# Designed miniproteins, single chains, continued (4), part 65

Each design is a single chain, and the fold is of that chain. pLDDT is the mean over its residues in the fold that is shown.

## One batch from the design tools (miniprotein)

Design m14238
Fold by ESMFold2-Fast:
Structure m14238 (fold): chain A 101 residues (1-101)
Amino acid sequence: SPIPPLVRMELEYRQGVDFRNQLDTATRNSNNGTGTQKDLDIIRDGIKRLDDNIKNAQKVRDIALKNNDTSLRDISDNRIKESQQRRDDLRKALKNAEKAL
């Protein structure tokens, strides 16, 4: 059975801690011109995960709006904004790394 969007959003956040640390290292290395192929692969995986997180948070937002749940709406809006900003940062790092290779 498909995982409910709210449960998926919580799991993505909890399980993402180690991956976020790997993304921060890969992003730093790429921006400094020391990025490896492994760093590029981590950034590409990170962008895909953020795209999936944004889509899932959008579904949570839609549920919140339907139920007039202003707290859940604000949480999902914050998740969308944070994920969009992080995705944009990763796309810039990827572009910088590709130019240095």
Scores: mean pLDDT 81

Design m14239
Fold by ESMFold2-Fast:
Structure m14239 (fold): chain A 68 residues (1-68)
Amino acid sequence: SALSLDEVLALLEEARAAIEAGDLERAQRLLTLVVIQRPDLAPYLNGGSTAEGMLAGIERAIAHLRSL
């Protein structure tokens, strides 16, 4: 089943925390899970695999979800 709004927000915040901890592999796995469960978020999360790109993508995805 697709993730709820609250569940996807929690995963995005967990991915952000992983990046801040330097665990880019964990962050990438979490963002991949978000895209699989919520394909509508893929355009926002398409920032590449760098810490900066992933953080920018997370910020865009959260801003989009908050605008709903």
Scores: mean pLDDT 83

Design m14240
Fold by ESMFold2-Fast:
Structure m14240 (fold): chain A 94 residues (1-94)
Amino acid sequence: HMSEEVILRKAALVLLIAGLDSITPEQAKELIEAIKNGDVEKVLEIVRAAGGVVTPEPVRLVILDNDGSLVDTILKMYPEYKEKFEKIIEELKK
């Protein structure tokens, strides 16, 4: 089963793709739970409600990636987003 670290990294990448710098603690809790459940539609609903702009396909790929390796692959291809990604993870941990 997915570790908490993998779930947080998937959440942070989804928020980054959606153009979100921050999310409320309540929205973060709902997002983490939706990712734990593999609920792509719920993830899209939460992100869009938070003001994010996102298409279903990238989110589906991130959520359905079993080991979180897709997150590492994307950040290696686009290292300019790494600082923002790490900041989002720290906000999600609070």
Scores: mean pLDDT 81

Design m14241
Fold by ESMFold2-Fast:
Structure m14241 (fold): chain A 74 residues (1-74)
Amino acid sequence: DALKLALQYAEGALIAAKAGDVESAISNLRRALEAAPNSKGAPYAREGIEHLEQGDVEGAIRYIEEAIKALEEE
């Protein structure tokens, strides 16, 4: 199930981001996008990556949480 796999990666990204592990968070969000590129969570995962690349970890966490909610509701 692609949506379940994307959700697992998005949850992994949230844990990594909260731990300050930016590289692992980006890697997990990219894997979530690969698993479900057209999901309702995909736009939020892309925003999460952009915020992590800019050093805005707090903003990225909010987008990752929205990605998780969107994937759970799909």
Scores: mean pLDDT 89

Design m14242
Fold by ESMFold2-Fast:
Structure m14242 (fold): chain A 63 residues (1-63)
Amino acid sequence: LSPELKEKVIELQALFGLPQDGVLDDAARAALRYYLAEEEKPGAKPSGLFTPEEKAQLRELLA
């Protein structure tokens, strides 16, 4: 992960009440999958936390 993307992962961890270490452990991966799935729903309010490019990188990393 880039330093910028790692910092955003830490922000996501904070949002879900997880340890803010920037490590993609099972809990952080589950939170990311949930977050990305929710943002894909029609009418979902965009959080603005990740760019479309960063979302693509995260989805590839989680596969």
Scores: mean pLDDT 74

Design m14243
Fold by ESMFold2-Fast:
Structure m14243 (fold): chain A 63 residues (1-63)
Amino acid sequence: MITEEEADRIVAGAEKVYEEAKKSGDPELLKQAADAYRHAARILEKVGRPEEAERFRKLADEL
Protein backbone atom coordinates (compact mmCIF):
# COMPACT_ATOMS: atom_id res chain seq x y z
CA MET A 1 0.00 0.00 0.00
CA ILE A 2 1.29 3.44 -0.89
CA THR A 3 1.63 5.76 2.14
CA GLU A 4 1.50 9.58 2.17
CA GLU A 5 5.25 9.57 2.91
CA GLU A 6 5.91 7.45 -0.20
CA ALA A 7 3.66 9.73 -2.27
CA ASP A 8 5.62 12.80 -1.13
CA ARG A 9 8.89 11.05 -2.04
CA ILE A 10 7.59 10.20 -5.52
CA VAL A 11 6.41 13.80 -6.05
CA ALA A 12 9.81 15.13 -4.93
CA GLY A 13 11.51 12.77 -7.40
CA ALA A 14 9.32 13.98 -10.27
CA GLU A 15 10.02 17.64 -9.41
CA LYS A 16 13.77 16.95 -9.30
CA VAL A 17 13.69 15.37 -12.79
CA TYR A 18 11.71 18.35 -14.11
CA GLU A 19 14.20 20.80 -12.55
CA GLU A 20 17.08 18.97 -14.28
CA ALA A 21 15.16 18.94 -17.59
CA LYS A 22 14.55 22.70 -17.39
CA LYS A 23 18.24 23.41 -16.68
CA SER A 24 19.52 21.23 -19.55
CA GLY A 25 16.76 21.66 -22.14
CA ASP A 26 17.28 17.98 -23.00
CA PRO A 27 14.16 16.57 -24.73
CA GLU A 28 14.81 13.10 -23.27
CA LEU A 29 14.85 14.57 -19.75
CA LEU A 30 11.62 16.47 -20.51
CA LYS A 31 10.04 13.17 -21.57
CA GLN A 32 11.26 11.53 -18.34
CA ALA A 33 9.85 14.47 -16.35
CA ALA A 34 6.44 14.08 -18.05
CA ASP A 35 6.42 10.34 -17.26
CA ALA A 36 7.46 11.04 -13.66
CA TYR A 37 4.65 13.60 -13.23
CA ARG A 38 2.10 11.13 -14.62
CA HIS A 39 3.33 8.49 -12.19
CA ALA A 40 3.16 10.97 -9.29
CA ALA A 41 -0.41 11.93 -10.30
CA ARG A 42 -1.53 8.27 -10.14
CA ILE A 43 0.01 7.87 -6.70
CA LEU A 44 -1.55 11.11 -5.43
CA GLU A 45 -5.01 9.87 -6.50
CA LYS A 46 -4.47 6.59 -4.63
CA VAL A 47 -3.59 8.43 -1.39
CA GLY A 48 -6.60 10.79 -1.63
CA ARG A 49 -4.98 13.95 -3.06
CA PRO A 50 -6.94 14.35 -6.35
CA GLU A 51 -6.46 18.12 -6.74
CA GLU A 52 -2.67 17.73 -6.66
CA ALA A 53 -2.95 14.74 -9.03
CA GLU A 54 -4.86 16.86 -11.58
CA ARG A 55 -2.24 19.63 -11.34
CA PHE A 56 0.61 17.18 -12.05
CA ARG A 57 -1.28 15.64 -15.00
CA LYS A 58 -1.65 19.10 -16.55
CA LEU A 59 2.07 19.74 -16.05
CA ALA A 60 2.91 16.42 -17.75
CA ASP A 61 0.62 17.19 -20.71
CA GLU A 62 2.45 20.51 -21.28
CA LEU A 63 5.86 18.80 -21.48
Scores: mean pLDDT 81

Design m14244
Fold by ESMFold2-Fast:
Structure m14244 (fold): chain A 59 residues (1-59)
Amino acid sequence: SEEVERELELAKELGITQLKLILPDGEITVEYVGDKTVVATGKLGDEEVVVTYTSPAAL
């Protein structure tokens, strides 16, 4: 999403390659893996979440 791309661009400029999202029901770690790819992994309630996002443009 555009919001995720904006956060990743900012993180890249600051030299941050990993973001942690702390949610009421769990924690998700967003990791910058490549120029167009980010991987979100974590747990929400009793479910494990693994999502790979590939941008149509460079991040």
Scores: mean pLDDT 67

Design m14245
Fold by ESMFold2-Fast:
Structure m14245 (fold): chain A 99 residues (1-99)
Amino acid sequence: SELLKKAEEILRETEEETSRLFAEGSALIATGERAEEGAELVERALRVMEEGAKRAVALAKEAGEEAGKEMEEKMERRLEAVRGAADALLAGARAVAAA
């Protein structure tokens, strides 16, 4: 299905950008003096992932009911992991800012 291929492409591109933003954000948080800038990149990474997941699920649903459900379950797992990682990095940024 061309719609499913497009959904998987969006997912791949979204995960690549989210990983890049997390890496940049984490590096800035580690400097201490730029921890707030790092936190902003982490929050942007979360928004990028949430938006990409929404688009991928929408395309999968257009391809079929089962495809849509499978993509939703996949995105649920991915978003849970990404939110956990974001929460940990943001907690680190707050700790650095308080020190």
Scores: mean pLDDT 86

Design m14246
Fold by ESMFold2-Fast:
Structure m14246 (fold): chain A 77 residues (1-77)
Amino acid sequence: LVREVVEEITGIKLSDKAAAYVAGAALMAKYFGDREEAIERVNKIIEKETGYKLSKEEAERILDAVVAALEAQQAAD
């Protein structure tokens, strides 16, 4: 899920561990509402793992897409 979203938006293939950290940041934004902090966390995770610096727009797209996908999974019984 998260790996596919990041690869579609940026062309970068994340490790499973990095994808899990990005999912964690998205869940924190969803439940605690700290969108700006979550965007910064996504940027830091991807930069540390790949050396690629996301634009703010790329980080926002990743965060929004991951949150939407997690909500869709929670809506399924």
Scores: mean pLDDT 76

Design m14247
Fold by ESMFold2-Fast:
Structure m14247 (fold): chain A 79 residues (1-79)
Amino acid sequence: MKEYGEILKENILKALEELAKESDEKDKKLLEEVKKKVEEASLEDILRVVGESLLDHPELLQKLDELVQEYGEETQAKL
């Protein structure tokens, strides 16, 4: 199985993609930029990159956290 860091990265990328699909054009562009930064980031830097990129967008950060937590629970349930 993948290590926790790899699972977290995949869940964050999936959450960013889903959130982008439901967002307006401006937020979608921002989320796509964050997704690219996360894809390029080391496992240690993922949370920092997400936090810094969404610092001025607390609503998006909250929605992202909710989706990541939901995907984490789904991953455990489908073990």
Scores: mean pLDDT 74

Design m14248
Fold by ESMFold2-Fast:
Structure m14248 (fold): chain A 85 residues (1-85)
Amino acid sequence: SEEEKEKLIERIKAGVRSMADVSKNPTKEQIEEFVKGLLDEAKKLGLSREDVLEGIEEVIEEFKKEGDETQAEIAEKIKKKLEEL
């Protein structure tokens, strides 16, 4: 549902902001751990892997629109790792 997708989007945004607060360049291991946790949370919300990918894409566009370049770059790394899994 749309409510569960909004919860996922807010979790992605919060996670990316938290990562950016610690480092502008999170490690591959940190990105992978975040993606795995995100997939587990999506499963609890009844969302598919495709819903997670769409949510990440929405977060990337939102950060770009707001001028949050560092957060957008981190979100793009998260998207790339999800596509590799």
Scores: mean pLDDT 86

Design m14249
Fold by ESMFold2-Fast:
Structure m14249 (fold): chain A 64 residues (1-64)
Amino acid sequence: ATGEARVEGDRVTLTYTLGGERREQTFANAQEAAEWLTELAKVDPEAARAATAAAQEALAKVHG
């Protein structure tokens, strides 16, 4: 599975693959994204892992 993340201010956008389909989800903040990733992990742990790694990398770049 592959994941991508983009951070714009507090807003987090995650792109992930589920069932061979590319999907995108936008969250108002990192906490909402983390809560959603916890739920995704119950459905597709591989997609959740990829999206979580991408989100953490994007957030680290914003904070330096």
Scores: mean pLDDT 77

Design m14250
Fold by ESMFold2-Fast:
Structure m14250 (fold): chain A 65 residues (1-65)
Amino acid sequence: SAEERAKMREIARLATHLLNDPSLSKEQKQALIAQLRDMAASLKSESHKAGVENAIAVLERQLAA
């Protein structure tokens, strides 16, 4: 749906900001990851939700390195 695609675009925008802003502290990055999880939980498509959750897991692994 158009609403679902709009949510996916907002998730992509936030994830891009998280990846491209080197000024963010570790705590700020963790807060943004939590926000991404909340947005993922609001998605109606299980495949979209799973895709976003997989992307978040990759981001968490990169922050732990």
Scores: mean pLDDT 80

Design m14251
Fold by ESMFold2-Fast:
Structure m14251 (fold): chain A 78 residues (1-78)
Amino acid sequence: MEEIIERAKKAAELIKEDYEEGAKLMGAAIGEAMRNPETLEEVYKIVEETYKEDKRAQPVYDEAKKVMENYKEGEEVR
């Protein structure tokens, strides 16, 4: 789990230098984090902070938000 969070942090830094590679690495971290809600919460915070610093990260932020909403899917069903 630490490795997934570290990957997300590396992706956030990489987005500043090489957006395409950074976004790819962040997408992989989000996908891996889907297996653990606590890890997903930490990765989502990293993505949200990255988006606040660089709006080019909007597609990655949208993906992370969609993944977070999927974890809340049961609350939407009556």
Scores: mean pLDDT 74

Design m14252
Fold by ESMFold2-Fast:
Structure m14252 (fold): chain A 90 residues (1-90)
Amino acid sequence: GFKAGEVKQISADDVGKIPEGAIVVAGRLTSPDVVEVLIAKKVKKIIAPESASKAFDKAKAAGVEVTRVKTEADAIEQAKKESGNIVILS
């Protein structure tokens, strides 16, 4: 297994460039404000550690799958099991 080095990392300013259907990893420091952009971009799934904002759970109401895991490392490993575009937010 690999860690963060093989996952595309982007800043919040580039969140609007995420492709439709992407798998997104949110972190402890990821701004809750990005959740609305992820919904608008129709991402497939958000994977978030327990330390990430509870605001990401709101994406479920908009039809985005949200998965909670224990750590950011677990979120990256879970994302690597998915197919398609994987994006990590810092």
Scores: mean pLDDT 74

Design m14253
Fold by ESMFold2-Fast:
Structure m14253 (fold): chain A 82 residues (1-82)
Amino acid sequence: NEENLEAARRAVEAALAAGLTGDKGEGARYLAKAIEAAVKGDVDTAAENLGKAVELAPEVVQAVNDGATSGDAEAGAAAAKA
């Protein structure tokens, strides 16, 4: 759903604002690109960037998904840092 993609975008922005670095930071950036592509309907670009995010930082992807589902981007960012 488009609403879920917007929630996920907010969650990943919160994770990046929390100061994620290294593989977690890079994975969060790829996840942000995947969400942006998905919002635009660019399925191929979304899939490629999501795959890279999962390879670099599966914990960040899970935390952002949890944050988007709960509507709490800060909870997602906190989980990504743990």
Scores: mean pLDDT 73

Design m14254
Fold by ESMFold2-Fast:
Structure m14254 (fold): chain A 80 residues (1-80)
Amino acid sequence: KVTMNEKFAEVLKELNFPKVLTMEEARVALGVLAVKKGLVDYEKNIIDFSGTKLGEVLGVDSIHALDVDLIDELLKKNVV
């Protein structure tokens, strides 16, 4: 289990996810958040964070939805 930083923990709390979770649970939480906020472009297989609070926290404008390695790196960057 990992502990997420306070900014990401606030985002997780909106979805009833805990601050202390596994990396697998963190990936699921990110996916749920992207879908609920309407950030997924299904034609391009990208998640567009531009102009969002989540984009500010992660430090990226978009990611390819199938780039698991990049997703894991972004999540690890937000671990305390």
Scores: mean pLDDT 75

Design m14255
Fold by ESMFold2-Fast:
Structure m14255 (fold): chain A 64 residues (1-64)
Amino acid sequence: PSLDEALAALDEAYRMLKEGASREEVIEYLQSKGLSRELAERAVEALERGDDRAALEAAIEAGR
């Protein structure tokens, strides 16, 4: 994905988690947006920890 698309996907993933979506549902969503499973798992784990910087770094890596 482009950086803008990766950032938009990350923003939606955060909303999904806040609305009670499962970790696996959010990982599958991020993969549908072009993130690898490893990057999607890292992004979700970072969001669950409240580590916005680590989540952003995963999105940037996906957008390269």
Scores: mean pLDDT 80

Design m14256
Fold by ESMFold2-Fast:
Structure m14256 (fold): chain A 77 residues (1-77)
Amino acid sequence: GINEEGKKLFLEYASAMHGENGEGNPELGAPALNSKDSPFVRGKTKEEIKEILESMFGSILNEEEIEKLAEYLSVFS
C-alpha cells in the first residue's frame, strides 16, 4: 500500500502492545488504535496523532518516521 513504511514502523514498535492490526490489548492496558471509536484515534487529526507519537517515540523515531506512522494511524480516525 501507499503507506507501507508507516505499517512497518507500527509492526516494529507498537504491535507488541497494540496488536498487529492495532486492535489493542486490554490485559496490558493498551488501547485499540484501528477503530474510529478508539480513545487514542477517535476525533483526532493526523497532526494530533503525530504530537502524541512524538511524545512516545521522539527519542527513537525521527520526524519523518513519526509522520509516516501518524499517516498510517490517521486512516482509522
Scores: mean pLDDT 66

Design m14257
Fold by ESMFold2-Fast:
Structure m14257 (fold): chain A 85 residues (1-85)
Amino acid sequence: MSVEELRRAVEDMERAVEELAEEAKKEKDPRKLASLVAALGVLSAGAWVLARLAEEAGDEETAERARETAERGEKAMKEAIEKAK
């Protein structure tokens, strides 16, 4: 993957995490929250992979953005789990 493709992948991941996190905050149905938790988990895992690839490529700025994205996804996932109880 080129550095440019990697940056675009991180930007796409940032948007996806933000959208799902916002949806999870508004959602009240435990079954829908469970689906959002699963989606946020997959995206967070993907963001950690992108962070590692960016680190190996020497793009520390993109690596940091990907790590922040993964952490936001994990936080949104934990909040959604609490809300689904």
Scores: mean pLDDT 85

Design m14258
Fold by ESMFold2-Fast:
Structure m14258 (fold): chain A 90 residues (1-90)
Amino acid sequence: MEVTLDDLIAKLEELFGEVPEELRALLEELFPQLNQEQRARLYELIPLTPYSGAVLMEKAGLPESLQPLADRLVELLHELAVKQLEDAVL
């Protein structure tokens, strides 16, 4: 299965409702640098927001050159997860 950027955005919209412009821009920068296997692994792992960027890189098989983008991606996903929890009070 070839995972596209649109597939990943659709999954994030389903999970979090709205994808922030900063997160979309980061994914547009990151995604073209990934091969098909890395894209598929990232797609499967993306909901696992409690992990660090380094753990994401290891599990998705990302090159070290992408660590700053992976770290920022995890930070933005953590912010989305926190906001979703704050909206779900009880």
Scores: mean pLDDT 74

Design m14259
Fold by ESMFold2-Fast:
Structure m14259 (fold): chain A 84 residues (1-84)
Amino acid sequence: DFERDLRRIIAKLWDAIYNKTTREEINKALEDVLKLAKEAIERHTPEQLKELYERIKKVTSLLSNDPLVQKMFEELEKLIEEKK
């Protein structure tokens, strides 16, 4: 279920950005987000993955210049491109 995967990923990402205080906690949460995204990529279409990417990008807009967030997006882009 794509909607369930999307909501789970977005909830984890939102928690990482707004409720975590240390860099180590943020990094761990972003790694968990990537793990969930990898699982979603295996099961869903490229079109659904584009929607996932855009929703993640919107949630992280306040941290768009953070190196950990940028690294996460680069990894996610790479995974989606490999699926195409």
Scores: mean pLDDT 71

Design m14260
Fold by ESMFold2-Fast:
Structure m14260 (fold): chain A 82 residues (1-82)
Amino acid sequence: DPREELAKHLVSLGYSEEAAKEFANSLKISKENIERLLEAMKKEPAFLNVINEEKLKEIGITDEKERKHILNLIKELHEKSK
């Protein structure tokens, strides 16, 4: 399950297990786009700290609705991790 792998990777980056699981389980995007997001984070550990609309387009997430959803959840992840 790509959501489970994503949550495990977020924990490895220093996010809490609770925040990581909530983020991964809240992602209502395609499996392919979850895999793209995970691959981007594996290549750049600080990816979620520098992420914006343009970076999401660069990794192949071309759907505007999915990009806005991801960015909103990242804001929630960072707020919960303070």
Scores: mean pLDDT 82

Design m14261
Fold by ESMFold2-Fast:
Structure m14261 (fold): chain A 96 residues (1-96)
Amino acid sequence: MEEAEKLIEEAEKAYKEGNYSKAVDLLRQAIELAKKEGNDELVARALMHLARLAYESGNKEEALKLLDQAISIAEKTGNDELVKEARELKEKIEKE
């Protein structure tokens, strides 16, 4: 597994344990590492996880911006399934 993917898994664990600040920090580290590794799919996935945490923290505007970034990257890389997943998450956040 790539190091960025491991950081995403550690962030999910921190989130489940209720440590939201640690989860956010780990996701930001995952995004930077994925960018360095040239893994656009992991950048988009980490942005989606970060968007979920931003929304849970009451920051809807930040969550939507992060999802727009994830959608842009997924569209650029031709990952139709990731585009669909990110758009569905954005629609849920906009509705709720």
Scores: mean pLDDT 83

Design m14262
Fold by ESMFold2-Fast:
Structure m14262 (fold): chain A 72 residues (1-72)
Amino acid sequence: AAPVWTDEQLRRRIAALRARIAELQRRVPPSAEAQQHIALGDAAEAAGRYREALVHYQRALSILQDALAAQE
């Protein structure tokens, strides 16, 4: 069977996650754990490993969302 998502679909999801991550980074203090996952996601995306990049960006987003919730 074909993969559930194409590389193009994965890239679109990654772009949306990166936009949301950037927005949250303007609202919460820096997080070393979130920055590590962003860096790993960037490296995976550069290597064409889009599913791995997506997982790292999702983890970074989760960390930043938890940080925002803790402030509000």
Scores: mean pLDDT 83

Design m14263
Fold by ESMFold2-Fast:
Structure m14263 (fold): chain A 100 residues (1-100)
Amino acid sequence: SSNDLKLQEFLIKLVQEINEIIEKLRSKKTEEAEKAIEILLEMMERIKKVFEEAVENKEPFETALERVRAIVEETIRRLAEIDPEVAREFAARFEEVVAS
């Protein structure tokens, strides 16, 4: 369905943005970067589960997005405790994906 396509396209874009941040963090080779990567990977798995459930249950895109936004907001708070700059970059990239 067109809704399933929207969910899949959004997930692909979001995963791409998260992976780009993770690669930048991997290059830093710091303990703070390692902790931030772990948080981002945990978030990615939670988000994938939301989209899998949304497709299975035929949830509207807006409903799935609301659930993803809650996970993202929790993740941004956790990242801000480790690296406020990474938290701001991720928040900005997420809003760009939502706006696309």
Scores: mean pLDDT 87

Design m14264
Fold by ESMFold2-Fast:
Structure m14264 (fold): chain A 96 residues (1-96)
Amino acid sequence: SSAEERRRLEKSRELAREIVERLARAWARVIAEALGTPEAAEALAEALVEGRWEELRALLAEMAERAGELDLAAALRAAPSPSEFWSLVLRYLQSL
């Protein structure tokens, strides 16, 4: 029973990791393509999976600047919370 519980938990954790990685890569690709920098998708996905918030924020702001979206870049850098940051990203993507 204990060994079976441990095996079920490990399988659940592996599946969760796979799902998170796949979603992060898909999300990063959508963002990178929208901002005209598809080459940044892998770096963005890695920052998302690892929860590297400051790197993620800096990368996305830089991508926005390269795309000529200066107001978006400034707003992303100034975002006071992850929630507001993602709201800005979603609003931008919805405007396309």
Scores: mean pLDDT 83

Design m14265
Fold by ESMFold2-Fast:
Structure m14265 (fold): chain A 79 residues (1-79)
Amino acid sequence: MLSKEELLREARESLRAAKEQLEEMKKNPEKTTVEQFVATMILASEAAWLAEKAGDEELAKEARELYREIKKLMEEKEK
């Protein structure tokens, strides 16, 4: 199993990637596919899981909030 340090590194990396993708999706909503939303949500959920395993509740909370924001944006695009 990964060390707590490695779990935190992986969590931060996944969270950063998810944030970057969300910003891109907000800039170009017309070009964003459902598959891209799902992939970005997976990154956010992985970040939350990794942060929880590492014991970083604040990072896990941030990742869960990002997941909810991505899901809301996807739901808005479906209208």
Scores: mean pLDDT 82

Design m14266
Fold by ESMFold2-Fast:
Structure m14266 (fold): chain A 105 residues (1-105)
Amino acid sequence: MAERRRAALAIVDELPDEELGAAFITASLYMSGEIPEELKEKAEEVVKLLNEAATAIRQGRFDEARELMRKAAKLGYEIAKKLGIPKEEMVRHGRVVRDALRAAA
């Protein structure tokens, strides 16, 4: 448990707060059916990348998880910008995700 949490924290600590937050906002909006049809395929890819990263962390594939998280973060940020989500809101969500992971350690 502690080793996987430490690896997950190290991976997210390498990401800008706005990109981390944007990925999770995008995933949340996709799950709630709030993504516009023209962005749905890209939002689904963000969800897939986040799920694959979580699986890679559970399996000890930390280098693969790092690359998957970077891809999810960048794609999520592009989608969130197209949706008009303020950068300040993305940063706030990224910090909430990071703090939640630290609290669970």
Scores: mean pLDDT 83

Design m14267
Fold by ESMFold2-Fast:
Structure m14267 (fold): chain A 67 residues (1-67)
Amino acid sequence: AAQAAADVLGRFSEEVETAARNGDLDKAREIAEQGRAELVALGMDPQKAERWAEHFLRRAEELAAAR
Protein backbone atom coordinates (compact mmCIF):
# COMPACT_ATOMS: atom_id res chain seq x y z
CA ALA A 1 0.00 0.00 0.00
CA ALA A 2 2.68 2.53 0.99
CA GLN A 3 4.82 1.45 -1.98
CA ALA A 4 1.89 1.89 -4.39
CA ALA A 5 1.32 5.44 -3.11
CA ALA A 6 5.06 6.18 -3.45
CA ASP A 7 4.99 4.90 -7.06
CA VAL A 8 2.02 7.16 -7.88
CA LEU A 9 3.74 10.15 -6.25
CA GLY A 10 6.95 9.52 -8.20
CA ARG A 11 5.17 9.16 -11.54
CA PHE A 12 2.97 12.23 -11.10
CA SER A 13 5.90 14.30 -9.79
CA GLU A 14 7.85 13.55 -13.01
CA GLU A 15 4.83 14.28 -15.23
CA VAL A 16 4.07 17.56 -13.41
CA GLU A 17 7.71 18.67 -13.72
CA THR A 18 7.70 17.84 -17.45
CA ALA A 19 4.51 19.86 -18.03
CA ALA A 20 5.91 22.77 -15.98
CA ARG A 21 9.19 22.77 -17.95
CA ASN A 22 7.08 23.06 -21.11
CA GLY A 23 5.26 26.04 -19.53
CA ASP A 24 1.95 24.13 -19.54
CA LEU A 25 0.51 24.89 -16.11
CA ASP A 26 -2.98 23.77 -17.19
CA LYS A 27 -1.55 20.33 -17.98
CA ALA A 28 0.37 20.30 -14.68
CA ARG A 29 -2.90 21.06 -12.84
CA GLU A 30 -4.68 18.19 -14.66
CA ILE A 31 -1.86 15.78 -13.75
CA ALA A 32 -1.92 16.89 -10.09
CA GLU A 33 -5.70 16.31 -9.97
CA GLN A 34 -5.26 12.83 -11.51
CA GLY A 35 -2.60 12.05 -8.90
CA ARG A 36 -4.92 13.18 -6.10
CA ALA A 37 -7.70 10.90 -7.40
CA GLU A 38 -5.34 7.89 -7.71
CA LEU A 39 -4.02 8.42 -4.17
CA VAL A 40 -7.58 8.51 -2.80
CA ALA A 41 -8.38 5.34 -4.80
CA LEU A 42 -5.38 3.66 -3.11
CA GLY A 43 -6.88 4.49 0.31
CA MET A 44 -5.01 7.68 1.14
CA ASP A 45 -6.89 10.17 3.31
CA PRO A 46 -8.57 12.73 0.99
CA GLN A 47 -7.07 15.66 2.94
CA LYS A 48 -3.55 14.22 2.59
CA ALA A 49 -4.12 13.58 -1.13
CA GLU A 50 -5.28 17.21 -1.51
CA ARG A 51 -2.07 18.43 0.17
CA TRP A 52 -0.02 16.38 -2.29
CA ALA A 53 -1.94 17.90 -5.22
CA GLU A 54 -1.20 21.38 -3.78
CA HIS A 55 2.48 20.42 -3.45
CA PHE A 56 2.59 19.30 -7.11
CA LEU A 57 0.97 22.56 -8.25
CA ARG A 58 3.29 24.75 -6.17
CA ARG A 59 6.27 22.81 -7.55
CA ALA A 60 5.00 23.31 -11.12
CA GLU A 61 4.50 27.06 -10.59
CA GLU A 62 8.06 27.39 -9.22
CA LEU A 63 9.53 25.47 -12.17
CA ALA A 64 7.52 27.47 -14.73
CA ALA A 65 8.53 30.78 -13.08
CA ALA A 66 12.21 29.78 -13.29
CA ARG A 67 11.97 29.73 -17.11
Scores: mean pLDDT 79

Design m14268
Fold by ESMFold2-Fast:
Structure m14268 (fold): chain A 95 residues (1-95)
Amino acid sequence: SEVDKAQELVNELAGKLGKAPSREEAEALAERFREEHPELLLIAYEDLKKTHKAGDEELKEVLKGAEELGKEGNKAAYARALILREMLRAHEASK
């Protein structure tokens, strides 16, 4: 249920990021989510790693790809990049 809760809230965040009026507001919203709910991002990140059988370095490459698609105007890719960035930040802070 903790994994299900984390996935649900991260999916809600993704929807909000995709509808944000500006990139600055989207980034601020994602950063606030990490500050308020870092444990949920860690749960979602560990589940992401398990589901895709990926390590931290592979997910950093996924982030780079999503950021490039976001630069090309793909709002969904930009939202995924912001979430993965904040997941990685939460992971680094937990060390």
Scores: mean pLDDT 83

Design m14269
Fold by ESMFold2-Fast:
Structure m14269 (fold): chain A 83 residues (1-83)
Amino acid sequence: SARELALRAVEAANKGAEGIKEGDAAIAAGEDPAKAAAEKINGIGDMAEAELLAKRALALGGDAEAQALARAALEAAKAGKGV
């Protein structure tokens, strides 16, 4: 359903945001460069998944709540990938 895809998109966007923050913090702290890069790359991948799921949810339409969740996830995913 649109709501199910929208909720999964929000979950992926939240996971992606945390991964990117952890990766950026590790890079800034001079931690293990390979591990730091992997954290950030994994987070960006989660953002790509969030964008895909959000677009699918919007295409299905759903109710206003499902559409709002999908749009929020899409905006978060775009912001995470664009920075």
Scores: mean pLDDT 80

Design m14270
Fold by ESMFold2-Fast:
Structure m14270 (fold): chain A 60 residues (1-60)
Amino acid sequence: MEEVRRRVARVVEALAADPDRPWTTRELAAIAGQSPATFSREFRRVVGVSVREFVARFRA
């Protein structure tokens, strides 16, 4: 769980640093060091919402 939390934290920090950027799942997956498919599943499992929904919240 700790490594998963660290990966999610890095992604959140990237989003917070540039919230207006049109982030893609591919770009965020690269920051996490994962494939887009693996990243999307893990992110939803840990955070409770999809990557796209989470990014939309950062821009709102």
Scores: mean pLDDT 77

Design m14271
Fold by ESMFold2-Fast:
Structure m14271 (fold): chain A 75 residues (1-75)
Amino acid sequence: AEEQELRRKAEIMLASAVEALKSVAKTVNDEELRKHAEVMRATVVEWLKSQGASEELIAEAERRFDAAVAEILAE
């Protein structure tokens, strides 16, 4: 179904964003990293909204992204 395909695309986009943040984390301080994370989070959310994602899928993507950012910051 369309939601299953959208979920897969969201997972790929989230994985890509997290990998980019891990690379950025090696060259910037925590404050700058948080700014990059906020921009990426907004981009992911707006993309999901543009694709007609459910509120549940958007909330799940936000939770997964926030958890990944917290893990990077804890390193």
Scores: mean pLDDT 80

Design m14272
Fold by ESMFold2-Fast:
Structure m14272 (fold): chain A 83 residues (1-83)
Amino acid sequence: MKAETIESGTRRAQDAIRRGVPVSAALDALEDVALDVAKDESKEKQEQIRNVMREARRKSENADVETAIELIREAGRESSKIL
């Protein structure tokens, strides 16, 4: 498989939400990509990425599609800053 970036994972998650995929599933897919990118990083950085995704899931409760797309963008950006 080709290596994915957090940026490409973020774009795929946003496109999934636009196609009607639940925000939780889109965030799970983004978390998997971000943790694969961070696999050689410290356990602390991996846990920080998990915390970013947990906060995004919490904020996505009752979010409309546009808000959910912004939360996905924010989660991807924050995960990239951790690396």
Scores: mean pLDDT 81

Design m14273
Fold by ESMFold2-Fast:
Structure m14273 (fold): chain A 60 residues (1-60)
Amino acid sequence: GMEKELLDVAKQVLEDRKDLLTEESKEELLKNTYDEALKRTSKEGAEKVEKEVKKLLEEV
């Protein structure tokens, strides 16, 4: 579904930029992913995507 597609995009961005991530760029990725998910899914879907992206950021 759309949530999975948004998560796959976020994972790709993290993989591509792994060695270049700063705290500011992590926050920007989280905000941009949430905003995009709000436009393409629902508030509940966006919150779910945000939670999963936040977990991914904690593993980097």
Scores: mean pLDDT 77

